# Designed miniproteins, single chains, part 89

Each design is a single chain, and the fold is of that chain. pLDDT is the mean over its residues in the fold that is shown.

## One batch from the design tools (miniprotein)

Design m3109
Fold by ESMFold2-Fast:
Structure m3109 (fold): chain A 81 residues (1-81)
Amino acid sequence: GVTSLTIPFQSEDKKIVGAAYLELKDGVWEGLIIYEENGKLHSKPFSSTETDIDKLKEELKKELEKLLGQPVILGDAVPGL
């Protein structure tokens, strides 16, 4: 099965672009959300126990929308980091 994922994202206003870089360890997706805002690089840890990729993406979307204070669009989850 897939053991690493890159999930790109963009804010609705298109001013913030980033990706989540996740690795599957003992049934838990763990990694970092990395994005640039106003010329500064930001990183936040993220983890999920969801085994369904669509549910994993929905958890990530909810976390990103809370973090950025606006709607977020996720791209396709791509295998690898």
Scores: mean pLDDT 85

Design m3110
Fold by ESMFold2-Fast:
Structure m3110 (fold): chain A 72 residues (1-72)
Amino acid sequence: SSGERMVNGLKEAIENGDEAAVAAASHEIARHPPEEKYREEAIEALKKAIEESKDPGTRKAAREALEALEKS
């Protein structure tokens, strides 16, 4: 599913320290929230992205995606 792909893509980007990919995955999650069954996993991954990312723009993208999911 699209939700599974987005969450896995974000997790891989975090593990690789690929901040551009983390930002891109965060934007995609904000625009197209994953199905409810992946929501909790997406929230956890976004929190890790905020904690581990060094780039302010990447942290902002992850935070905005997290806020979008938590307000849904």
Scores: mean pLDDT 85

Design m3111
Fold by ESMFold2-Fast:
Structure m3111 (fold): chain A 82 residues (1-82)
Amino acid sequence: MELVEELIKRLKEILEKEKDEVAKSLLSGIIGALEDNKELLTEEHLKQMVKNLEDEIKEEKDEGAKKALEKALEATKEVLEE
């Protein structure tokens, strides 16, 4: 799905600029999961990802991980606007 490929591209750009090791690990995990499942993922899965990211951000205590999740959330929302 084109939306998933665009999201992967945006997340990789965020990862390239990231300096925090926890945030890098988290972003790499999200990117890997999206790449492994890109043929199975639909727009509804991306909408569910928005909800999951919002819930994870609320519970996250690590500042680097929280910022990474917030960037992933923003990228996912922007892709869904198309």
Scores: mean pLDDT 81

Design m3112
Fold by ESMFold2-Fast:
Structure m3112 (fold): chain A 77 residues (1-77)
Amino acid sequence: MDQALADAVAQAVRDTLEAFGKPDEGELLASAVRAGANAGIAPDDLRRAITQLAKEFAPEASEAVGAAVDAVLAAHR
């Protein structure tokens, strides 16, 4: 995953969680996106990991977070 794609995914996750009133969880998950991308995680594995973290920290937003990540990945393929 390149830096631009990682930044786009992190921003989409942050914006989605802020819309659900969870900006702190948004920053946490955005940091996890950047850390995973820097560690060389494949986009599909990153999407799976971030969706799982969203289920733990913001379960009401988890479907929206997954959809936002999927939309960014689709736009950058």
Scores: mean pLDDT 82

Design m3113
Fold by ESMFold2-Fast:
Structure m3113 (fold): chain A 85 residues (1-85)
Amino acid sequence: GDKARKIMEKTLTEKNPTINGFLIPEDLRKLLIEALKNNIDDKELDKLVTRIGDLVVLYRSGVLSPEEYKKKLEEIKKEVKKLIS
């Protein structure tokens, strides 16, 4: 709900924003900030954050190659862009 949204807004405005201890790429961070400004639904925001967190865990555990990780990040960025438009 509202509390989760405020925590995410604070996280994304930090100098080095992280999800599961991994630095959020600047391009994704900017898209997430823009989505927040465009009143993204709290439930959709929670789903995006969960997906990013899961992706980071899979990459850090060696399940995903660097190429697969980049491809999945681009897919998430495309979904965020659709939510902004």
Scores: mean pLDDT 75

Design m3114
Fold by ESMFold2-Fast:
Structure m3114 (fold): chain A 69 residues (1-69)
Amino acid sequence: DEIVEKALAGDKSAAPELIEALKSDDELVVAFSIHAIAGFGGEAWEQARKALPELPEKVAAATERALAA
């Protein structure tokens, strides 16, 4: 998957696509997306925080926890 490959490579241009992937029913895709966003740093974190109200509660909580670590 191109999104997973970009995430593993640290390609920050994937941040909007990774944020959208947080809405996925695939738990592994969500986990990879959270990890990649956390690794990208400040700009991706701001984009993810802006998207939190659009996410399922479990995913929003997991994302906030990862960004706070």
Scores: mean pLDDT 73

Design m3115
Fold by ESMFold2-Fast:
Structure m3115 (fold): chain A 101 residues (1-101)
Amino acid sequence: MKEEIEEIIKLAREGKLGEALNRFYQLVKDDENVEKILELLPEFSAEQIRLLAEVALLTAMITNDKHLAEVALRIAEKGKELYPEDKSFTPLIGLAKKLLE
């Protein structure tokens, strides 16, 4: 699991966004994997969680999937909880909430 998340983040950082989104989408089809991702977030840096939240949010937008928007929200909110000084999580939380309206 951790290695899969690290690969998704690496692909996003390299600008290989289509591959990152596809890998994330396949991973989060299983709700058990969503919970495992959230449990592992404390092991990641603010930048890594931000990139993962961006991948999750873009996946939700492309698929028009409210469940994926909720996953993106949970990742971004956990990022803000772990790294309250990182202002990048606030707009991601706002976008995820907007998708859930």
Scores: mean pLDDT 86

Design m3116
Fold by ESMFold2-Fast:
Formats: C-alpha cells, sequence, structure tokens
Structure m3116 (fold): chain A 59 residues (1-59)
C-alpha cells in the first residue's frame, strides 16, 4: 500500500523535498521509514534524485 501521511511527513522533515541525493541514499532513507522501492522503479530514475522522486516512481 501507499505510505501514510505521517511516514511521508517524517521523510520530508528529515531530508526535505528539495535535497538531491543518490538513489542509494534515497532508498536507505525510505527503508528506515518502512517504505520499499522496486528495482524496476529505480531503473527509471537518474543516479541523483530527491526522496520524493524515488517515492513517486515506486507508487
Amino acid sequence: GLPTKEQMDAINKTVGSRKVLSKAEAVAILAEHGVTVSDEALALLPEEATVGQVYAASA
């Protein structure tokens, strides 16, 4: 299912929607908050992305 609003608020508070990270860093942050990202979604993204971009691709 989709992450809860509380999970997304926690992620945004930690990282900020504007901060560009590597895909690996974004996946690690999402995993700490109980969000998993598929390998297929990751293949569609550049190596540098925001947490919000990685999350949107996984939904």
Scores: mean pLDDT 67

Design m3117
Fold by ESMFold2-Fast:
Structure m3117 (fold): chain A 66 residues (1-66)
Amino acid sequence: SKYIKEVEEALKKGDTEAAKEALRRAYEEKDMLSIQKGGALAFKRGDDEVYLLASELSTKLVRESL
């Protein structure tokens, strides 16, 4: 929930790099929910870079659990 708020606030400001940083921290903490919700918010706002990073990080986290 902490990282999803940071991604949402960054996206509202158009700060793609801050949104990416928040997603990377969510990945380090294995917070799949924040990665998935952050990606969905990025998709709705048209930030393809943040959306693609969220997709990559969620895929990596799933593979690491296999």
Scores: mean pLDDT 85

Design m3118
Fold by ESMFold2-Fast:
Structure m3118 (fold): chain A 64 residues (1-64)
Amino acid sequence: SEEEIKAKIERLRKMIEENRRAIAALEEAYNDPSLSEEMKLLLETVIGSTRLLIERLEKKIKEL
């Protein structure tokens, strides 16, 4: 039903917004000049994975 689709889209949009806020915080952490190279690599990996998740969630919404 349209109601079920709307509820699903709203849930997915909430997940996207939460993950976008997470990326913003991680990007601020990544720009800290005191970070070790090991920590930078870890943050880069997590940011990259989270961006891919957001893209997949956005595609899911577009298909609904």
Scores: mean pLDDT 88

Design m3119
Fold by ESMFold2-Fast:
Structure m3119 (fold): chain A 73 residues (1-73)
Amino acid sequence: DAEVVERVREFAARLPAELEALRENESKEVALAGLERGIAELEKAKKEVPPEGHEPLDEAIRMLREEIARLEA
């Protein structure tokens, strides 16, 4: 499904700006809960997405994990 793959790529491309906004606008506790839920949802979505969408999903998951590490540091 080319549409799903393209949506995943668009999401991954937008994610750095969204994480920057999250840092400025959310409490640490709310941000952490949202990021952990986001990772779980992306991991689940990866099982349903064609292989072409896996690289952008892995990048998104990596960015979310790095943001969690930054908030916990």
Scores: mean pLDDT 76

Design m3120
Fold by ESMFold2-Fast:
Structure m3120 (fold): chain A 80 residues (1-80)
Amino acid sequence: MATFDAAASPAELDRQLAIEIFRLVAEAYDKAWEERLKNPDMSEEEFKELLDKYFEEAQKQIRTLVAEGDALRAAREAAA
């Protein structure tokens, strides 16, 4: 999986990371709302649990992306 262009500038890497983080957060939020729209009787507590579940999955992916971004940034600074 390649979320980052290894040839990109540090600023471009930050931009790519930010966009991908927003995409993952948006997907988690969208999934939770899609389920809620199908079940309008869903309690506030149930919806929060659903959001937490999808956000937890997104957080795992975000942690991986941040680690990859940090590694690329460090490699580029060392090569500068």
Scores: mean pLDDT 77

Design m3121
Fold by ESMFold2-Fast:
Order: C-alpha cells, then structure tokens, then sequence
Structure m3121 (fold): chain A 87 residues (1-87)
C-alpha cells in the first residue's frame, strides 16, 4: 500500500504529466477523454480511501479544460487542491 505522502506525489506527478500532454492536444473532447482514462487507471492503483481525492483532481482538470484555461493554470489549481487536502 502507498503512504499518504506517496499518494500525494503520485497525484501531483499525474497532474503534471497530464498538463504537459494536454498542451499537445487541440480538441477539448479528446483532452477530456484522455484525462478520464488517465485518472481511471490511476484510481485503480490507489486504495479506495484516496479515490475521492483523485476524482476531485480529475474534475478540477476537466472543468479547467471546459472553461478554456491553459494547462499551466489547470496544473496550479490541481496542485493547490492537493497541497490543501493532503497536508
């Protein structure tokens, strides 16, 4: 089992990798499908107690895409959420 600190690192690194790859995509529907797929896989690797936090990070990213935010802005919001919730 991953520790809370290891889960936080996994989610931060996942958000960073997602943000980098989103910058290479031009279609919002493709971006949303990609995020859904990545977080579905990430959740499968985490204990069920961390699924709500992973789901919320996913929703922050998807909302940012729908609102037309830059990948950098989306990443900052996701990291802020994780820093506040996983102290």
Amino acid sequence: MLSKEEVKEVLIKTAEAVAKLLSTMTDKEEQIRFVEMVFSYTKSLLDEEYHPIAEEVKEIIIKGIKEGKSPEEILKEAKRYLEEKMK
Scores: mean pLDDT 85

Design m3122
Fold by ESMFold2-Fast:
Structure m3122 (fold): chain A 59 residues (1-59)
Amino acid sequence: MDELKKKIEEYEKLRKEFETNAKQAEADGSTVGADAYRKGAELFKKKAEEYKKQLENEK
C-alpha cells in the first residue's frame, strides 16, 4: 500500500523532469527530443492517475 503512494510520487517526479528536459531540448533546437520528452511526461501523468485510482480502491 505504501508502494502505491511511492509510485504516484515517483511518476509525478518523472513527469516534472521530462517537462523540464522538453523545454531544454526545445531551447537547444532539438524539436524531436522535446516531443519525445513531452510524450514521456504525458505517459507518466497517466501512470500516476492509474495508481491514484488503485489507492482509492484500497480505502
Scores: mean pLDDT 80

Design m3123
Fold by ESMFold2-Fast:
Structure m3123 (fold): chain A 102 residues (1-102)
Amino acid sequence: SMEKEARERIRELRREAEAVTDDLERVAELAREAARIYKELNPEETEKRVKEIMEQLGVDREQAEVLLGEALLQRVAAEEQIATGDEESRADARKLLAQIAA
């Protein structure tokens, strides 16, 4: 699905951002790219969110797009951590049960 492809692209951008955390300009570029990918899937929702950020924070469109992108990168990072934690917890439980059965 297009949503799965977009999420994978945003995951790749998040990995790049993590590698260059000290480069604020590069992180902002990656955030803008994440916002652009999201806009391709949900143009109406993206425009609504950008306008809401501009109104609530008093920032311009460019800054609002960066903030939206940063939120998207953080969301994907959190989802990845939850998925990884669940797999590790399940693997540990399975390994423990196997050791008890032996």
Scores: mean pLDDT 70

Design m3124
Fold by ESMFold2-Fast:
Structure m3124 (fold): chain A 67 residues (1-67)
Amino acid sequence: MEMLEEAERIAREAAATAVKAGLLSDAQGEELVSRTLERAREEKPQSVEQLREIVGKVLAEILKEQE
């Protein structure tokens, strides 16, 4: 549905930006997109603000896993 398409677009943009900035590897960028889409399916966000919150939480989780 429309919100899932928007979730994928926002997640891919965030992943590309983070990879380009050196915050994530290419593989971690793909993981960010995958996890964001799974959470969007589960939580059914109603706004772009909720989508950005999900992306931010997933990004923080992936960064915390870097050791």
Scores: mean pLDDT 79

Design m3125
Fold by ESMFold2-Fast:
Structure m3125 (fold): chain A 119 residues (1-119)
Amino acid sequence: SALEERYRRLRAELVAAEDEMLAIVDRGVAAGSISPEDLARLRELIEKRARLAEELVRLLEELGDEALAREEYAHLQALADYYAAMARHFAESFPELAALLERAAEIYREHAERLRAIA
């Protein structure tokens, strides 16, 4: 269906953004520093992912599909926990990176709580 195609497309775009975010973090860890360009790109990706996630949450709210909402809720909670843990890990070494990772965790938590209302 058109809704299933939209869901698959949104998921693919979200995964691509998540993969690029992880690649930026991995480069920073390997280099022992993070470039201003990578920090700016990570900020762009967090905002892009927030917009895509908002669209996904609205789609799941419209569908009322409790099973998909539960699956996405679990995924978002796992990501929130991961990014929050990474933010704590980097807080002293890379405070600017840690702040961006904490922002990502907060966005993941907010979207997860909206999906909880469907599940």
Scores: mean pLDDT 84

Design m3126
Fold by ESMFold2-Fast:
Structure m3126 (fold): chain A 92 residues (1-92)
Amino acid sequence: EELEKTLKEIEERFNKRVEEIDAKASQRRAQLEPLLRAQAIIDANMAGDTSEEVIEKLYEEYKARFDRIIDGERQKELDSLLKEVKAELEKL
């Protein structure tokens, strides 16, 4: 029972920190979205094609690149958290 209580407390702390990591990733995506759209419009104009299709294609390419960067940083934070939790569990 005491071990089960400790495990539940570790799980609750882990879940809260995961939510915080996810919230940071979502906030970063929201902040980048208007900048990536503006860049897509500029690049489309410089290429001489301002069609919505070209702008959306460029935006999706830029979004995919930054999503990989954001997901990479999120995974790095999760890996650090998992190492911390594993060390705490090994003390039990």
Scores: mean pLDDT 84

Design m3127
Fold by ESMFold2-Fast:
Structure m3127 (fold): chain A 57 residues (1-57)
Amino acid sequence: DKIEKAKKLATEFIDSNDGRRVSEDELNKAVDKIAKDTGLSKGTVKKIIFQIDQERQ
């Protein structure tokens, strides 16, 4: 499932930046990488990252 793969990669990205502020450029690079690796749109990947971040707060 492409969504499950994207969630795993998004979780890894969030974990690697836990406790620090992420720049817009860093976020955009992560979105681009995950979108390329999963075949999902950048918009879908961005929503997944934001959803996981919200769930962990």
Scores: mean pLDDT 78

Design m3128
Fold by ESMFold2-Fast:
Structure m3128 (fold): chain A 67 residues (1-67)
Amino acid sequence: REKVIEEVKSTKTVSADKATLWKELFETLDDLGIKLSEEEIRKMAKEWDNKDILQMISDLVENKTAP
């Protein structure tokens, strides 16, 4: 996780905001009991954009929230 977050932060085309979104996504996934391998996270970091990450977090939060 830390390695992926640092790599995302290191990219000159990535804002610090993006690293924060990734951190929130990992926390949400971990809380839901969803385990992603380093490979899967790395693929997401390369292909996904800020908007995509935000949408995923939103959907996960909705599923996580009890009525």
Scores: mean pLDDT 62

Design m3129
Fold by ESMFold2-Fast:
Structure m3129 (fold): chain A 93 residues (1-93)
Amino acid sequence: EEEKEKLLQKIIEELARTIYEASKDPDVEKAIEKIRETFDKIIQEAKENGLLSDEDIENLRKVEEKVIQMLKEGKPVREIISFLFNELEKIFN
């Protein structure tokens, strides 16, 4: 439980930062690649430590694809980060 709470906080911080930086990049493909790299790193680290179930991983991948869709659609960063925060809280609680 404490490990999952720490993981949630770390995920929110790393992904929010990555999304914010990606939103400044005019190269959408580069932005998408950074988002995918961040999700892959987080999922791999959490899986290695036994902190994520297969269901948690599937839900995180769904969040990843939706975040990428929102970036492609030009959604405001605040909207993307709000979506991310709400979905991650559901996955980890």
Scores: mean pLDDT 78

Design m3130
Fold by ESMFold2-Fast:
Structure m3130 (fold): chain A 58 residues (1-58)
Amino acid sequence: MEEIGALLGLNYAKVPAEPKEKYVLKPEEAREIAVAGLNGDEEAALLAAQIARQEILE
């Protein structure tokens, strides 16, 4: 979790959360983005974190 926190800290203010409200991604696409983020994509990592929070809220 500390490693994930570091990634989020770097890009949390960089990636806008706005697109997610308009775009409803399927769970499969959300997971692919999460995997891409773990692979080193900053934008995908931040997007995955926001999607994960929304899935938990659901």
Scores: mean pLDDT 55

Design m3131
Fold by ESMFold2-Fast:
Structure m3131 (fold): chain A 61 residues (1-61)
Amino acid sequence: AAARAAALAGDTNGDGFAGAYGISLVQEVTGEKGGLGAIFQAALEGNPERASVDVVAEGAA
């Protein structure tokens, strides 16, 4: 529930920011249910754009 709400809230600020916000919350809840965290990490590893990843990570920190 929180992950979905946070993703929507982050989307308001920016598409990339929604990812960072989601990662922070999804990492906490996906450990047990195995979900978005794994998908997000796979996408991050597949992305050759380190600049986008850096911005997203900065938001999570």
Scores: mean pLDDT 47

Design m3132
Fold by ESMFold2-Fast:
Structure m3132 (fold): chain A 78 residues (1-78)
Amino acid sequence: SASEEAVKAAEEAKKSKKLSEEAKKALDQGLTQPPLLGPEEFIKDLVKAYKKLLDSKDPKVQADAAYFIGRLASPVPA
């Protein structure tokens, strides 16, 4: 499911040595927010796009991507 792909992406990001501390904090912040909701295929496409942006050399782009992966993976009730 899209939710499972997002959760897996968030877990992989937390374990990644490539992520800055800023990006890890952004991911944790996203996980505390209400989840982003939408059609399953749209959410799956967002997960794939943001996972690619985690490899960005721009720390701001990496942090923004981590935040939205966190929101897509968020367990917070809507």
Scores: mean pLDDT 79

Design m3133
Fold by ESMFold2-Fast:
Structure m3133 (fold): chain A 94 residues (1-94)
Amino acid sequence: MKKEKLLQLEIDEGVVQLSIAVLRTVEKLDPNLSDVQRAQQLSPEGKKEFVELQRKLAEIQLQIEELTNDDQKYIEQKRQQIEQQLQQIEQAAS
């Protein structure tokens, strides 16, 4: 059952990453841009969608870390890193 949940999360992660790639392509952005640079260059509608996709990606990645790691200190450090990156993206999208 844990293995099935992990597989579903990995599929969901891939779907969100594909959605981000599609958004980048539609907006004609350089594929080599950082997430912060992408957030700055997207249209207002694209910025909102990008932030929502990044939030979903962050939740999925944290759930994968929680399922695959028993070290609570490591999980907390990962949560902080993910939250920091998301905050930078949200600020760039504003």
Scores: mean pLDDT 82

Design m3134
Fold by ESMFold2-Fast:
Structure m3134 (fold): chain A 63 residues (1-63)
Amino acid sequence: SELDELLEKIAEKLKISVESARNLVRLLLEDPRLGWGLLEKYADLTPETRELIEEAARLLKEE
């Protein structure tokens, strides 16, 4: 699925597992402030990676 492809790319860029990437995207839907705060502190967020995460969040919400 498109969501699975995005989660794999996010996992590679953040150097985490695909399961961790999915959990992170779920956190962003539940608490965007906390989720983005954690990413900005602990991850090297490029604009490209941010866009991938935003797309994954949109797709996950539509499930």
Scores: mean pLDDT 81

Design m3135
Fold by ESMFold2-Fast:
Formats: sequence, C-alpha cells, structure tokens
Structure m3135 (fold): chain A 91 residues (1-91)
Amino acid sequence: MSLFEKIEEEIKKDVEAYGNTGDKKLADRAMGKFAHLAFVMDASEAQLRKLKEKMIEILKSNKGVSDEDIEKFREEMDNIIKLNKYLKQSS
C-alpha cells in the first residue's frame, strides 16, 4: 500500500468516527490530513475531488453530523482544492 493510500485510509477512519460521534476534533484531524495530501504530497485535483465526494458520502451515511456541518466540511475541502489548483497554475 502506498503512503498516499495509507493517509486516505486514515482520513476515512477519522471521517467515519466524526460521522458517528459529531466530534469536531476528528473533523479537524481529517481536514489536516486532506490538506497534507494537497500541499505536501502534491495530490491531483481529480484525486482530491474524488476523495472529497467519498468523505461526504461517509458523513451522509452516518447520523452524528448535521447537514449544515456536512456543508461546512465540504466548503473547507473545496477551499483547499481551489488553493491547490491556484498554486499549481502559478508554478
């Protein structure tokens, strides 16, 4: 398993736990790892968008997070993707 795949699995576990508990510290951990994939591991826009949709599906499948908090989580990931795209186009 690649380092990228290991971090994806860790993000999935944090997001599943967040979806079950509503614990925002788990959301923060998942978001930090997502940002690490974007800015440190040079993940493609396509990889980040695919992972974003999977994370949103996990949150919607669990009952511990409100629709408003799911939308906020989506917006935070979209901002990371937009910034990553901007930085890559400026290089």
Scores: mean pLDDT 83

Design m3136
Fold by ESMFold2-Fast:
Formats: structure tokens, C-alpha cells, sequence
Structure m3136 (fold): chain A 98 residues (1-98)
């Protein structure tokens, strides 16, 4: 329905926004903030692919490797969703080294 389409579009845009914020925190070297944003995205049920897409966009604007940052953010999301916050943190630390 039209209402479902608007809800899905809003969720996609919010997921992109979370991914952009994660890439920003990675660029700043703020791994604690990046992990917090990833955990919030997981809790809210945003699509990891939307988050990865947002991270790719922001990484490109920040002069980072967009495909590597998007890949690491997706991996961190999946680790956090599985409850492995230590693994998620390590992935985000590696993303900062890019």
C-alpha cells in the first residue's frame, strides 16, 4: 500500500543516516561512538544494506575508501546483531585504520 511504501522509504532513509553517522565516527577515530550508533541501528531493526550504503556515501565524502568502509560497517552490524560486541568493536577499529 501507499502507507507501507512511505514507511519503507522512511526506514531506508533512517538506515542511510545511521550508516553516514557510523562513517563519520570512524573518520574521527571515535570507535565507542561508532559502536553505539551500530548498536542503535541493530536495536531499531534497520537493514544492514541501507546502513552500509549510508556509510559508503559518507566515506566517499570524507576521503575514505567507500567500499571497504561499507564492508566493515556491514560486518560490525552483523557482529552486533549476533551479540558479539567485542568483534563489532574490533571491526570498527580496523575501519578507522583505512
Amino acid sequence: SKEEAFEEADRTLNGLGYGMRVAGAIAEGNVDEALKIVQEAVEKGYDPEDIAAGARIAARLLGLDPEKVASYVREAYNAAKAGDLEKARKILEEAHKL
Scores: mean pLDDT 89

Design m3137
Fold by ESMFold2-Fast:
Structure m3137 (fold): chain A 99 residues (1-99)
Amino acid sequence: SPAEEGGKGTEDGGESAKKGAESGTAEHNAGGAVAGIGGATSARIGGKRAGTEEEKEGGKKAEEGGTEAAKGAASGDPEKGKEGGKKAKEGGKEAEKAG
């Protein structure tokens, strides 16, 4: 389903953002954050299309996490990037399970 596929994409993106932040380099952190945002966007779109409140909430959490990961990368804050990536992964997984 669109929510399941979007959720999986965000889970993978969030994991990438987390690993990028853990690598401790700005290039890896930025790459991970971009992947997290892309996945979060996909999950949000999937959740809206699927139409359940649970799917929408998971997608929203994924979008918020992806945005936070990007801010961490932009500010050179690996902890913020890691926490944002974790939140994106959790939101994506919630959207996938609801779909």
Scores: mean pLDDT 67

Design m3138
Fold by ESMFold2-Fast:
Structure m3138 (fold): chain A 70 residues (1-70)
Amino acid sequence: SKEELLQHFRELVQSLIEDHPESRDYVEKVFQQTLEQAQSLSVEETQQLLTQGLQQMLEKTRELKRKLAE
């Protein structure tokens, strides 16, 4: 169901923030945008959107880690 997909997405996002607190602001912003976009989408479209959102969060987390390295 859509509710199960959104719950799983929330748990993955929470884990990502815990592992990479430096990316919290970006991850929370993308998370909120993704939830807003998902409101009008089917279950299948929501699954694709959530997957893309997670990929963007992971790439940004890697970028921020690299930029913070002295």
Scores: mean pLDDT 81

Design m3139
Fold by ESMFold2-Fast:
Structure m3139 (fold): chain A 83 residues (1-83)
Amino acid sequence: SELVEAAVETAAELGEELGAPFSEEEKEAIREAALKEPTTNEGILTAARLAAELLLERGVSERDAAVIYTAVALRAIGLELDR
């Protein structure tokens, strides 16, 4: 799903900006877990959650992890929000 791929890409980009880049193995694990979900929206939320959990494990603040979760989920749900 293009939306799941966009969610994983967004999470990885934001993780890199925080100095906590995802490995290719971590990106693959998140994508595989997301694609196992019964709907695209559930897959996107799974990708957002797993990315946030990984960032928390690496010492990113709960606030920054929550912002990333929200950004990934909103971008990937397909809500077209003007800036």
Scores: mean pLDDT 77

Design m3140
Fold by ESMFold2-Fast:
Structure m3140 (fold): chain A 70 residues (1-70)
Amino acid sequence: MEEEKAFKFFDRDGDGTISKEELDVLRELFGLTDEQYERLLKKADKNGDGTLDFEEFKVLLEEIRKITGV
């Protein structure tokens, strides 16, 4: 799955979560503005702890697809 490959790419520690610092790479890869990036994090990171599990990461990818159109 594309989501699983992306998650493993960003999950450098292999602990099943992606940090905010790792998500900054995603922002650059998709050319997101700071406003778009903050909005996406608020939708995906439901507990506001600055990390995403796999389910929250899938929400982030779906929202990016809606913004980028692909």
Scores: mean pLDDT 71

Design m3141
Fold by ESMFold2-Fast:
Structure m3141 (fold): chain A 86 residues (1-86)
Amino acid sequence: SNAALEMLKEPEALLEQGKALYESRTSLEEAEALFQRAIAVAQALLETARAIGAASSWGSGTQALISRLQQIIADAQAGLAQIAAE
């Protein structure tokens, strides 16, 4: 749905900005902050999506959203791990 795509815009933008700063080596501190923000936003949206899906039998319509939010969290955590290893 269009609403699911709108929900993904902020956490995806934060993740991509974090990746871009990490790849360019311009600011690891800003990349870290962006990855942390992507995780926080995606986790809040994931809890909301799970609560809505559980309440409405709407779960089949939210599975792709939940999977994408989980992937954003995983990718951002991987970015943080790479920064921590430096």
Scores: mean pLDDT 81

Design m3142
Fold by ESMFold2-Fast:
Parts: C-alpha cells; sequence; structure tokens
Structure m3142 (fold): chain A 101 residues (1-101)
C-alpha cells in the first residue's frame, strides 16, 4: 500500500541520516569510504522501491545495509551510532514482519 511504502521510505531516510552522522564523525578514511558506499546503496534501493512500489524489497535491502553500517560504526568506535543503527534495524525488521503477516 501507499502507507507501507511511505513507512519504508521514512525508515530509509532515517538510515541515510545515521550514515551521514557516521561519515561526519569517523576519522578513518577507509570506514568513511565504506559508509559512503552504503549511502549509495541505500539511495539506489530507495529509487527502486519508489519505481516498483515494492516496500518489502526496500525493507529487505535496508536490513542488509543497516547490518553492515552497524559493523562499520563499531569498527570506527562510534558506539552510540552503532546502538542507534541497531535500534533502527529492529524497527525495519518489525515493519517487514508486519508486511509479511
Amino acid sequence: SDADLARALELNDRLLGLIDEGIAKTKDPKIKLELEILKGMALIARGIGILTRDAIFLLEQLIKITQKAIDLAKKAGLDDIAKRFQQLLAEIQRELARLRA
């Protein structure tokens, strides 16, 4: 539904904001580049979700990206950002479970 796609896009926008905070706070150029790649992946997934109107596809991509973002934030020592990614991951997983019910 339009409401389900809107919720998936809201979760995508929150993920993008947290990735931007991670990029701004990390001093490791390799982790910064890997976060920039994840940002690109999230933007591509967002575009595909809009074009196909597939909220389930978008949420599945966001789960994969968020899991990688958690690992990168932990490697960067950004524990508060890693915790916020973990909280967002739980919300994305709950929304996907709701849509598959």
Scores: mean pLDDT 92

Design m3143
Fold by ESMFold2-Fast:
Structure m3143 (fold): chain A 89 residues (1-89)
Amino acid sequence: IKEIIDKVLEELEKEYSERVEKLEKEGREEELERLGLEATREFIRRVKELLKKNNLELSPEQQLVLQILEAVLAGDLERAQALLAEGLA
């Protein structure tokens, strides 16, 4: 599972790093936020696809992290905070 996560993160870093750096330097906060949400959505999508193809299941901790990210993408920050608190308990 770590290998799948690392691979997806590496691919996204290559695809998004230049755009993120440019937007940060230009102080374009709204575009940077939108790009961050897009990258996170792609991360979740690609990880799910690779896990399914390899017939792998996430650990409870990894499932929790994925659910937190999905809640953040949906704009449900209250749910994201509740899930984070649950994982730390």
Scores: mean pLDDT 71

Design m3144
Fold by ESMFold2-Fast:
Structure m3144 (fold): chain A 67 residues (1-67)
Amino acid sequence: MLSELLKKLFEEQLRKDEQEAIAALIKSVLPHMSKDEQERVLENARKVLSEDQVRELEEAIRKVLKE
């Protein structure tokens, strides 16, 4: 049980770190993208990122559109 719990915790940490890295990269590229490209990126992000990370990307896109 303890070893299984530790393994799950480690997997969760790695997943979160990867999601944060991907989200940061997307945020840096968004200002250089067209609206169509931004929508495509958001659609793909929903497949690999958590709902929280997707929300952050949606906010970043919304902010870029508002300028």
Scores: mean pLDDT 68

